Designed miniproteins, single chains, continued (3). Designs and how they scored, part 42

Each design is a single chain, and the fold is of that chain. pLDDT is the mean over its residues in the fold that is shown.

## One batch from the design tools (miniprotein)

Design m9531
Fold by ESMFold2-Fast:
Structure m9531 (fold): chain A 81 residues (1-81)
Amino acid sequence: MREELIARVEKLLDEAYKLMQEAESRGDLDLAIEAGVVAIHAATLLNILRRNPDYPLDEAEADIERVEKELQRVKERLAAS
């Protein structure tokens, strides 16, 4: 369902911002930039899903999975710092 995908992207965007703030608080500017890029990707996808009702759900799911993998990489790097 499209609304469920939108909610999932909104959560990813929120998590990306929180990781960016955490990286900034640690003085890790490179990681903060990476988290910011993930936030931009999530925000772009959110805008597409909200403005294009004909956007294929299968493509949306694939795009969400890509952003989730990007977010997970940032989480792992923050944990390793």
Scores: mean pLDDT 85

Design m9533
Fold by ESMFold2-Fast:
Structure m9533 (fold): chain A 103 residues (1-103)
Amino acid sequence: MEVSLEEMLEAIEEAAEALKKALEEAAKKNGGVLTLEQVLEVAAKVVQDYKARNASDLLILAVRQLGGLVIEKVKENGGKVTLEQALEFVEEAKRELIEEATR
């Protein structure tokens, strides 16, 4: 699939914002803290919501890649994260994917 750098960057940004919003709602229901299991559920829900809306394969891929990176960061953090830490992990994952896309 031929995609422009601009399309990749837009997909990464949109995916990051969607994931942050979903993590904020989940953390709000759980007293500002999320377990690894809850982060996995949030990431899966964002992917399913995009599939249900017939979102592009590129956007679905971006959500999966960001979610995977965030999940690994949560594991390294002992399987539990505050909302503030979760949002920072999304920003770090976004930075890593942008660096990969611009190589």
Scores: mean pLDDT 84

Design m9535
Fold by ESMFold2-Fast:
Order: structure tokens, then C-alpha cells, then sequence
Structure m9535 (fold): chain A 56 residues (1-56)
């Protein structure tokens, strides 16, 4: 769900969520591809971008 990916991306970018927390949130929402992309990212900004791309 793109909305879950957008929320996780925003929270990681703002520092309100760690990459681990965002990935776990996305798994609970069923966004497994987005969760994987977040975990593979090297930075919070890359994690946010990857979450959005995987959610499309």
C-alpha cells in the first residue's frame, strides 16, 4: 500500500522512526518489498526514497 510506504518514508526522513522500526511497520502493513528496500538503504534519506519506489 503506497500510503503505508509514504508514512514510513516521512517518519524515517524526519528521524521519528529508525530504519528498523519503519521496516517492521511496513511488514505489519503487508508491504514486504518496501520493508526490504528500507533495510537495504545506506541512509535515512535513501531508505525513504527506496520505500516510495518499492511501494509503486
Amino acid sequence: DLKASLRAAGMVSSGEMSKKEAAEYLRKQGNLESAKAVEEAKSPEEAARNALEAGR
Scores: mean pLDDT 75

Design m9536
Fold by ESMFold2-Fast:
Structure m9536 (fold): chain A 56 residues (1-56)
Amino acid sequence: DREEIYILSLERLKEAGKITEEEFKELVEEIKKLPEDPETANKLLAEKIEELLKKK
């Protein structure tokens, strides 16, 4: 599952201290709401992660 891969990537970011547990939970909920279209889903998730990492 692509969702499993995304969640694993987010877990890695959380362990590295790049995102908080609150941000992790928010992103997991966003993954569940992502459209079936992988191109749009990848773009939306990447934008969310980039925004959080730029703030850190």
Scores: mean pLDDT 73

Design m9537
Fold by ESMFold2-Fast:
Structure m9537 (fold): chain A 81 residues (1-81)
Amino acid sequence: SLKTKFVNKNAKTPEEKALYYLQKGYIAYVAGLKDLAEKWFEKAIELNPDSAELYRLIADFYRQHGDFEKAEEYEKKAEEL
């Protein structure tokens, strides 16, 4: 039922799993494993592809680390959703 599906959304949802992979990407990036970070960010997006917020979090992270080209790429993808 819709109620059961709604309750299950609060327990380890695709959204929560996407945030877990987002966090793995952050850790990989600051460790200098930039290719691995990109793979984790892509995994996060695959789990929650319609989340403009997820794209903006990745864009903001790249901007904070001086990667303005990647930041712009992810911001543009968020706007296309």
Scores: mean pLDDT 77

Design m9538
Fold by ESMFold2-Fast:
Structure m9538 (fold): chain A 60 residues (1-60)
Amino acid sequence: AQPAQQYTVTLERKVVDGQEVTVVTIEAEDGSIRRVVVPGRDPQAIVAAALEAIRAMEAA
């Protein structure tokens, strides 16, 4: 049986070179961490980036 995996998603808004970005940090139950930088603050783009990162972590 496959164990249930928990993920913690943290969002931070930062300004880099005068541009607003959102840093998405995903931490898996096993301590694995993935970070993705998304330009701006579009919720749809942030959610898509988080889901893609989780998928990549599960595939590894």
Scores: mean pLDDT 76

Design m9539
Fold by ESMFold2-Fast:
Structure m9539 (fold): chain A 82 residues (1-82)
Amino acid sequence: GEVQTHNFGTTTVTLNKAEGKLTIKDGDVTQTFDLDPDNPAKAIGALLQLLGLQIDAELQGNTVLAAAYTKALELALELLKE
């Protein structure tokens, strides 16, 4: 398994490929998304949730958080292709 971290100012996006877990930390707020490649419905649900959060961040003008969610979506899609 591989753990990788991407930094966006005070926001971090961490992917744990072995556990299928994606974590987004923004200051003191932590969000974890469970990406199960063996359960397509659950994986699609997580992707839709991430997309909604990315759009909401953009609408609020939080460009750093929007960039972090965009990276999270990219990482989730790459994991699910494997």
Scores: mean pLDDT 80

Design m9540
Fold by ESMFold2-Fast:
Structure m9540 (fold): chain A 80 residues (1-80)
Amino acid sequence: SEEEKRREAVELLTKAMDELVKARQAYKDGNYDEAIKEFEKAIELARKALELSTDPVLQQHARDLLEEAEKMLEEIKKKK
């Protein structure tokens, strides 16, 4: 159902946000390997949320998270 898809998308996006917070903290701490792992996990979860969501606001939040995480991941990989 649309309600079930929305609940699942919200749950996935919430998990993606949690991983993004962990990734940012690992980056600040200089733990680049952990930061990469957490950013990649955030990207995977956000992509799943975007695929399930038909809500434009939820889709925009997922896209914004993806843009930030992908940009940060690229910057960290350049430093290695």
Scores: mean pLDDT 86

Design m9541
Fold by ESMFold2-Fast:
Structure m9541 (fold): chain A 67 residues (1-67)
Amino acid sequence: SSDDKLQQFKQFLSDLIVKLDAGEISVDEARKLAEEKKEELKKEVPELSDEVDRILEAFLKLLDVRE
């Protein structure tokens, strides 16, 4: 379902924060991985494009706080 896809995306982004806070990836790497996942998801579920963009924008603002 679309809700499952959005929850999976949020979980993916949450996992990136965990890795970033553990020092396993850089902020730039987390940003790149998040943007790549966004593009994949927008191709898979184009009807959710606006919601996916909004979730990513919130995540990128969260990364800015960690720089």
Scores: mean pLDDT 84

Design m9542
Fold by ESMFold2-Fast:
Structure m9542 (fold): chain A 72 residues (1-72)
Amino acid sequence: DLEDYHREFRRFDTDGDGVITGEELRAYLESQGYRPTDEEVREMIQRFDTDGDGVLDFPEFVRYLEDVRRRR
């Protein structure tokens, strides 16, 4: 659901800049009960970060959520 993805994205994007940083991703994973290492967070971003800027834009974030949902 595209609307659910937009709501999730806005929850991470606390400063409204249209991207999700590694720190924002880490905070989300911690809120879900995970204890990710700094390297695990970077690997997650690099896995979906197609333009190499070290952050996730909306299309990259959607791919991340789809991957997470498929693993569960």
Scores: mean pLDDT 70

Design m9543
Fold by ESMFold2-Fast:
Structure m9543 (fold): chain A 73 residues (1-73)
Amino acid sequence: SEALELGEKALELGKEAIKAVEEGNAEKAKELAEKAIELAQKALEIAKTLEEELTAGVGALAGAVALTVAKKL
């Protein structure tokens, strides 16, 4: 589904953002986290309309990772 695809992309960007934080690259982490958040928000919006239980879980996980990275700067 589109929501699952967006959630997976958001999760991958979130992982890259975490790696950037570990490397001390705050600006790179911020850009990656912002992109991950945008994709996760789209995934969650679709999930709320169509298939909430499974798809929202993926989107929410991706969003949580992205937000956690963004807050840690």
Scores: mean pLDDT 74

Design m9544
Fold by ESMFold2-Fast:
Structure m9544 (fold): chain A 59 residues (1-59)
Amino acid sequence: SKEELIEKARKDLEIGKELLEKGERTGAMVAFSEALKLAEEAGDKELVEEARKGLEEAR
């Protein structure tokens, strides 16, 4: 469902942020990429933008 995609996208976004704080940029990129994919499938523009911003910050 859309709600399940949003929930998983938010979880992956949190994981990406935690990995980025720890300097684990490669892991953060993977987590943000998964969050972006799920957010796009859900059609949630705000989560898409947050995931894209995370990818930019991770390099």
Scores: mean pLDDT 86

Design m9546
Fold by ESMFold2-Fast:
Structure m9546 (fold): chain A 62 residues (1-62)
Amino acid sequence: MLEELVKKGEEHYKNKDYLKAARYYIEAAKQVPRGSPLYIELRKKALEYGLKFNKENIEKFK
C-alpha cells in the first residue's frame, strides 16, 4: 500500500495535479511510524505540493 500511494502521488505530480499528489503523500505518511525519516519526507512533499496548488490558485484569485 505505501509504495502504491507514493507511486500514485508521483503520477499525479507529473500530470500537474498537485492537490491529488499532496493527498496521496498524506495518506502514505499515515502508513509509516511518526518520527521516521520517511514520515518527515512524505509530509514535506505533501506540504510542498499543497502549497504549490494554493500559490497558483491564490495568485489567480487573490
Scores: mean pLDDT 75

Design m9547
Fold by ESMFold2-Fast:
Structure m9547 (fold): chain A 100 residues (1-100)
Amino acid sequence: SMEEKLLELVEKSREAFEKYAKEFNLSEEAVKRMLELFEKLEELIKKGESVEKIIEALKEETDRIVAFLESQGDHETALVVGAMGHEIIEEIKKIEKESK
């Protein structure tokens, strides 16, 4: 189902992020904010929210995390988080197209 594929994408994205965070020693606050983003996406998917609403939430939360990291002077992590958010959005769009 589309729901199962979206949940699998979130889990794989979480695992990839956790590996990246450990390898590059990301701050605890950056890790916490990204994990909260993944939890929010999982909640929206499980509630059966539209793909459009899921993408909107992902954009808003990613922008907030990027703004937070920029405010801390962590420009490198901000760039990585922004790129990851964009990649997840494109994968969500692919899953939606393939599930119709």
Scores: mean pLDDT 86

Design m9548
Fold by ESMFold2-Fast:
Order: sequence, then C-alpha cells, then structure tokens
Structure m9548 (fold): chain A 87 residues (1-87)
Amino acid sequence: SLEKLLEKLDEEIAKDPDNVEAYNRRAQVYNLAGEYDKAIEDAQKSLKIAGPDNAESLLILGEAYNLQGKTELAREYFKKAQEIQAK
C-alpha cells in the first residue's frame, strides 16, 4: 500500500539522510497522494544532495509543479531534465 511505502521510505531517510533515491521515491509517492508541496520539498532536498544536474530529481519537481497547475514552471524543469538525458 501507499502508506507502507511511505513508512519504509521514512525509515530509510531516518537511517541515511543523504539517500537521494529515497527522497526521490518519497517525492513520487507524495505526488501520487496529492501532497505536492511535500513532493517538491523532497525533490528539492534530493537535488541539493545529488547536485543540480540530477535528471530524476528535476523530472519529479516538474511533475509536482505540473500537478499543482504550475504548468510553465513544470515545463522549465522537464526541459532541464531532457537536456541532461540527451546525448
């Protein structure tokens, strides 16, 4: 369940507060739950830890802003992520 996923992710983050993947996963779960501000906070935290060119964190930020109706801001983050992933 979504609740059990959050509990596991909370435990992983408590044990390792620099775990980029755990913050990104929890942000995705918050997006699914409609908790967009929490998703943004976690994705921003993962971006600070991983660095500004972390494509996964940028995509999650874009998704959260898009779900909040901040469509133009979301497009900027999606563009940044795409530029990083393009070869």
Scores: mean pLDDT 87

Design m9549
Fold by ESMFold2-Fast:
Structure m9549 (fold): chain A 65 residues (1-65)
Amino acid sequence: SARAEAIRRAEEILRAALSPYLSPDQLQALGDRLRAAMTQDEADQRKAFNDVLLEAAQGAAAALA
């Protein structure tokens, strides 16, 4: 579906943007969470994506402090 494609593309973009700030293990975990979201319905996909973005933002903020 278009939503699954959007999530996959978002994973690629997010990995590229965060690769200088996150370890390979953290990037792998982020990818796994986004891929898991692709198996959910639309509302669950949106929530899972928002939760992952919030965690990634908090991790990046902590690394930059």
Scores: mean pLDDT 71

Design m9550
Fold by ESMFold2-Fast:
Structure m9550 (fold): chain A 83 residues (1-83)
Amino acid sequence: SLAIAHNNLGLALKNLGKLDEAVESYKKAIELKPDFAEAHYNLGLALKDLGKLDEAVESYKKALELKPDFAEAKTELENLTGV
């Protein structure tokens, strides 16, 4: 899947510390597959690392909306919001 390829590129870029490029790759994955819960979660992690906390919260909420049992997204959201 092209969406999976862009998500994997984002993960590689994040591991290299290229956070802005990682964000763009995750956004491309979401553009190709809007219901891609893992891409929304990964976008949230990269946004958090960039200090864009409000945008990270929205990305984690979207991941949980798409996948309510997504424990990692729930934990990250609770850590940022206190709920």
Scores: mean pLDDT 90

Design m9551
Fold by ESMFold2-Fast:
Structure m9551 (fold): chain A 100 residues (1-100)
Amino acid sequence: KLDEGEQLIKEGKYDEAIKLYQEAIDLNPYLWIHWNNLGNAYLAAGKYDKAIEYYEKAIELAPTDKEKAEALKNLGKAYEAKGDKEKAKKYYEEAKKLEE
């Protein structure tokens, strides 16, 4: 499912990727990676507020500092895409601290 969703995003099939990742969440809502991937699909679709929402859920569920740092970097990218440079910087700095 993950490789298929990434391929759909590369093909510009964002709604199909969103549906696939939403189905993955419906099967297991506690895996951070499904929320992170749903955020990536929404980010690619230009739906920044939804991407932020789903990355925040991924951060909440991330079991390790490494995985939390990945979701925080993605949250920073979403804020940067939205034009919020201050929040983007904050989340990039939080991610960097966890990678130490």
Scores: mean pLDDT 87

Design m9552
Fold by ESMFold2-Fast:
Structure m9552 (fold): chain A 91 residues (1-91)
Amino acid sequence: MKEKLEKEIEEAKEYLKKNPLTPEDIESLRRILETAREKLKKGLTEVEIELLAALYSLLLDKPLEEALKKVKENPEEVIEELEKKLEELEK
C-alpha cells in the first residue's frame, strides 16, 4: 500500500513539473482541504490521513513517510500549510 502510494506521488510530481496546476485544480484542492478541516472536528479516517499526507508530500516536496508522521501528529497544521501553498501557487 505505501509503495503504491509513493509511486503515484512520484508520478504526480513528474507530471506537475511539465503541467503546472491550473486555477481550476487549485480551487478543487481548496475544496478538498475545506472538507478535511470540517472532518478534523470528528476525527480523520485512515484514508483521509493518507490523502492529506499524499497532498503534503506532493505540494511541499516532502517524503511520504515524513508527511504521514506530520498528519498524524498535527493534522490542523498540515491543512494550514497546504492552504498557504495553494495561495502561493495561485499567484
Scores: mean pLDDT 78

Design m9553
Fold by ESMFold2-Fast:
Structure m9553 (fold): chain A 96 residues (1-96)
Amino acid sequence: MYNELSKILDKVIKGELKTKEELEEAKKKLEEYKEKLKEEIKKLEEELKKLESDPNTKKEEINELVAKIVATELELAEVEYAIDLVEEKLKELEAE
């Protein structure tokens, strides 16, 4: 996981972001990381296709790449959840 992303996720989960400006900045960065993670998954899936097309590829190499894809998909899910939390808190601030 990216160091900056980990820090943003921690602040969102702990409810440390209190102002509209902090929440909007966090959402912007989370959306940027969401796009980066989607592109990373796409690249890993293309690498997987290349490995699967090579008869000399070891099963262990395929398994390691699949595990990396799954781990990246879990990171993407955490980012999407954090975006939802930020959006909910922004709506609460707008309702005041």
Scores: mean pLDDT 83

Design m9554
Fold by ESMFold2-Fast:
Structure m9554 (fold): chain A 92 residues (1-92)
Amino acid sequence: MELREEARRLGEEAVRAAEEGDFARAEELVGELHRVILEAEKLGDEEAVREGRRELLRVAKAVARAAAREGRISEEEAEEAIAAADERLAAL
């Protein structure tokens, strides 16, 4: 699988895990996504790096929403995290 496609798949799985409240699985998948980004950086695959960073931000939004829903963080903290992620996504 191309690194860009692998990053997208890992991001989609991590978002799903977060939405299901499986924070441990989401964290594991985020770790795998970071490894894919590091590999892409070493290979000079700029498209895969950008996709990986985009997926990390999508996962961060999903985790923030799920954490607020479960009462692990405040809704205000989730809104701030989501807004920060949206700003960074717009810059990619």
Scores: mean pLDDT 85

Design m9555
Fold by ESMFold2-Fast:
Structure m9555 (fold): chain A 97 residues (1-97)
Amino acid sequence: KAEELFEEAEKLLEEALKLAEEGKDEEALELAKKAAGLLLEAAKLSEDKKKVAEKLKEAAKKIKEIAEKAKNEEIKEELLEMAEQLEKLAEELEKEA
């Protein structure tokens, strides 16, 4: 169950990166938000805190890459904030592992 959510989130972030490269910043942000939501759901379902932390760090890195491609300043800020939140959650999960 958690594995399927990780796979879907990865696909959404890959699509979001392509959309940001095309200048579709709003669509990229919406897909990134959806991916973050799936990752948070996976974190609640998974017993493997280390694996969840690794996936959250990977997603945060990808979201930062999407932010670099985005041209809209407000959208860049939201993406970077989202990445920071995922990184903080990953650190907390690692402490419990």
Scores: mean pLDDT 85

Design m9556
Fold by ESMFold2-Fast:
Structure m9556 (fold): chain A 56 residues (1-56)
Amino acid sequence: MKAEELLKKAEEKLDSDIDEASNLAYQAYQLAVKNKDEESIKKAQELGKKILEKAK
C-alpha cells in the first residue's frame, strides 16, 4: 500500500473516526519517510495538522 492511499483513507475517516484518521496518517508518514517520498511526507504533515484541529 502506498502512502498516498493511506492519506486518502485518513481524510475519509476525518469525519467518522478521528482516532482511525490519526493512525492512518501516522502510518502514511512512516511509510513516506522510509521511502524518502518528500511529497507524501508534506501531505501527511498537513493532514496531521487538520487532525489536531479537529481533535478536542
Scores: mean pLDDT 79

Design m9557
Fold by ESMFold2-Fast:
Structure m9557 (fold): chain A 56 residues (1-56)
Amino acid sequence: SMKERLELIMEGASASVEAIKAAVDKVAGGDREEAEERLREAQEREREYEEKRREL
C-alpha cells in the first residue's frame, strides 16, 4: 500500500539524517558548510513525508 511504501521511505530518510548529522560532526571548514546544506535538505524532505503520512 502507499502507506507502507511511505513508511519505508521515512525510515530511509531518518537513517539518512542520522548519518549526515554524524558526518557534519566529523567535518570542518568548507566541507562542513556543504554537509549542513545536505542536512537541511534531508530534514525538509523528512518533514514533507510526515505531512503526507498524516493525510493517509
Scores: mean pLDDT 73

Design m9558
Fold by ESMFold2-Fast:
Structure m9558 (fold): chain A 63 residues (1-63)
Amino acid sequence: SSLLEEALRLVEEAEAAIRAGDVETAGRLLEEALALANTLPAADQERVGDRIAAVGAVWAAQQ
């Protein structure tokens, strides 16, 4: 679905923000991705949730 694509795009942008050192933007994008993910079918929620968790762990550890 286009919503799944949007959620994955937000996670990708969050990862890019982390690489740029923009912790605040990364946190906001992850929050937006999570909110959107919660509206998806269960299978898509699981897939995007795994990516949010992985990127979120990097964000929490932060460089």
Scores: mean pLDDT 84

Design m9559
Fold by ESMFold2-Fast:
Structure m9559 (fold): chain A 71 residues (1-71)
Amino acid sequence: SAEEYLEKGRELEKQGKFDEAVEWYRKAIELAETPEELMRATNELVRLLIKQGKEAEAVKVYKETLDRLEA
């Protein structure tokens, strides 16, 4: 589930494996079946991208999420 992928990402982030955590958060976004799941996964990915200084990528992720919420 999306939540299981989020938990995997959080565990990798705790281990300092930030690039792997990003991949698992992206998978959680892909698996999100509800707006709430999509927002939770998007928020975790955006938070980590901002922490890494990847602000342009974070903005792109938010835009993609908004497009999905309006579909």
Scores: mean pLDDT 85

Design m9560
Fold by ESMFold2-Fast:
Order: structure tokens, then sequence, then C-alpha cells
Structure m9560 (fold): chain A 59 residues (1-59)
């Protein structure tokens, strides 16, 4: 459901944030997953947040 996708996207984003410094590859993968789920849910703000994290993980 949309609500479940939002919840999963937020969880993926939090995990990605925790990995940002120590495991940028895992952070990048998590950010991509969060974008995919947020896009499917139609949550534009969450998509933007996840894209910002993805760019930061790319260094």
Amino acid sequence: SKEEDIKKAKKALEVAKKNLETDPAAALSGAHEAIRLAERAGDKELVEEARKLMEEARK
C-alpha cells in the first residue's frame, strides 16, 4: 500500500543516512531504494530528501 511504501522508504532512508560516512555504497543503494518506494507512493518531499542523500553518497 502507499502507507507501507512510505514507511519502507523512510526506513531505507534512515539506514542509508547511518551508512553515509562508513559505507557510501550501502548508503547509495539505500537512497536508490528509498527513491523507488517514495516515487511509487507519490511522496515528492521524500523523493527529494532521498535524492539529496544519494548525491551526498556520491561524494
Scores: mean pLDDT 83

Design m9561
Fold by ESMFold2-Fast:
Structure m9561 (fold): chain A 97 residues (1-97)
Amino acid sequence: SLEEAVKHLREAFDALDAGDYDTAVEHFRKAVELFAKAGNVDAAVLALATMSAILKRQGREDEARRIEEAGYEALSKVLDGPTAEWARRGLERVRAE
């Protein structure tokens, strides 16, 4: 549900602020998956892009990479066809960097 997706997204941001990156990645992955399952692919992609941008701006590039990888992996499991292929290519790009 969208409410659960938003709750997990908030919990991910709270964990990042606390420096708990493993908890943040877990909640972020769940939020992206729930947004995608609710049919709100744009929200899932926007959430992934927003968190990645915030972490990179803070110089937290390793944390950004982990969250990007978790997000693209979650999207690749929920989405179908060309959109799933887009998510897989995103995962490959993150891992190649």
Scores: mean pLDDT 76

Design m9562
Fold by ESMFold2-Fast:
Structure m9562 (fold): chain A 55 residues (1-55)
Amino acid sequence: SPELKAEIARYKDVIAGLDRQIAEARARGDDDLVRGLEEAKREVEKRLKELEKKL
């Protein structure tokens, strides 16, 4: 469905944003923030995988 494809695209954009934030946090040596962002990314990736199975 067009709605499902749009939702998948939005989740991919969120992951890209998290990757940028992780890189910035790593550059600053903010290990606590890196761990939190990596956990958030895993949760988003799990949801994306579930949505892609519906295609």
Scores: mean pLDDT 88

Design m9563
Fold by ESMFold2-Fast:
Structure m9563 (fold): chain A 72 residues (1-72)
Amino acid sequence: SEREAASLYAAGGILYAAEDYRAAAELYVRAAELVREDPELAAELYRKAAEAYEKAGDLEKAAEARAKAEAL
C-alpha cells in the first residue's frame, strides 16, 4: 500500500542518515515495489535506492536499481 511505502521510505531515510546505506537502499527498493502503479514515484524511489547502494559500494545493485527507474 502507499501508506506502507511511505513508512518504508521514512525508515530508509533514518537508516540513510545513520549511514546504513545498504539497509536504506533495501527499504527504498521495497517502497518502490509497493508503488509500481505510480511510475514517477517508483522511479524516484529506485533512484534513491541506487544512490544508497552506490554509497554502500554495491555498484551492481546500484546499476540494477537505476535500470528499473529508467524502465518505468
Scores: mean pLDDT 86

Design m9564
Fold by ESMFold2-Fast:
Formats: C-alpha cells, structure tokens, sequence
Structure m9564 (fold): chain A 78 residues (1-78)
C-alpha cells in the first residue's frame, strides 16, 4: 500500500493541528484547520472521515464542545 501525502496523510496532519490549536485556546485556528481538512476530503476518503468522526466523539466526551461542533461541521461539509 502506497502512502500518498496529498490525501489521508494531509487530512490527518490538518486534524492534528486543529487539536493542538484548540488545546492552546486558539479556537478560530482549530476551526480553520478542520475546514481545510474537509476541503481536502472526498466522500470516498474513509480514513479522513473516520478521523473526523473519532475527533467528534473524543472531543464531546472531554467536554470540548467547540472542537466537537467544528468536527461535525467538517463532516457535514463532505
């Protein structure tokens, strides 16, 4: 299996940056990173969608409502 930098890896990097920005209190930057991740995803990007769904569940369980909402909005955009 070939790991390509322009699909699931770029999407994962953007999602990780969003989590880091949120943990730093940069909610606007976190939302922007998730929006960029959604823009890079296509409906067939199962890994990207799973990563966003996982982020939503984890953020909600931790009480990070703004991050959870941003992840859900990104999923709805796909």
Amino acid sequence: HMKLPFASEEVKELILKAIQAFDEGNYEEARKYLEKAAEKMKPEDAIGQLALATLYVVARSQGKTELADAAKEALDKI
Scores: mean pLDDT 73

Design m9565
Fold by ESMFold2-Fast:
Structure m9565 (fold): chain A 56 residues (1-56)
Amino acid sequence: RSEQLLKEAKQSKEQSKELLEKAKEAEKKGDLVKAATLYTAANILKAAADFLEELA
């Protein structure tokens, strides 16, 4: 059980990092709407990952 929660947390953190990278690229290109959306998604996934780690 705890191992599954840790695995899901790692996946969410990895996805969050990918979204953060894409957000920075969008911001660099001047696409502020896309950047804001990706930053928001990354923050949600990070919060979810932190929650799953706490439950593990």
Scores: mean pLDDT 81

Design m9566
Fold by ESMFold2-Fast:
Structure m9566 (fold): chain A 100 residues (1-100)
Amino acid sequence: MSSLLVAIWLDAVARALENEKYQKAVDAIAKGDYETAIKILEEIIREDPNNADAYLLLGVVYLLKKEYEKAIEWFQKALEIDPNNEVAKKLLEYAKKLKE
């Protein structure tokens, strides 16, 4: 798997969200600093527990850490908040396939 493709995708997500905290979390993920990314994303969720994008990015972090069960849980939480999120649906199915 190419870390460059992940970085390009994460940069696109950061641009779509236009949020400085999300951009910092995405930058940490791109650098492989998953602990910093998790801390920032947990802070976002603490401030706004209905922020589906923060749950989605937590799922991505756990997916990159190869913790597929945790990734599935976070993607499911994102879909509970935003059931029409096509990115979350695709990532959930991908994480389920990787767990098998």
Scores: mean pLDDT 80

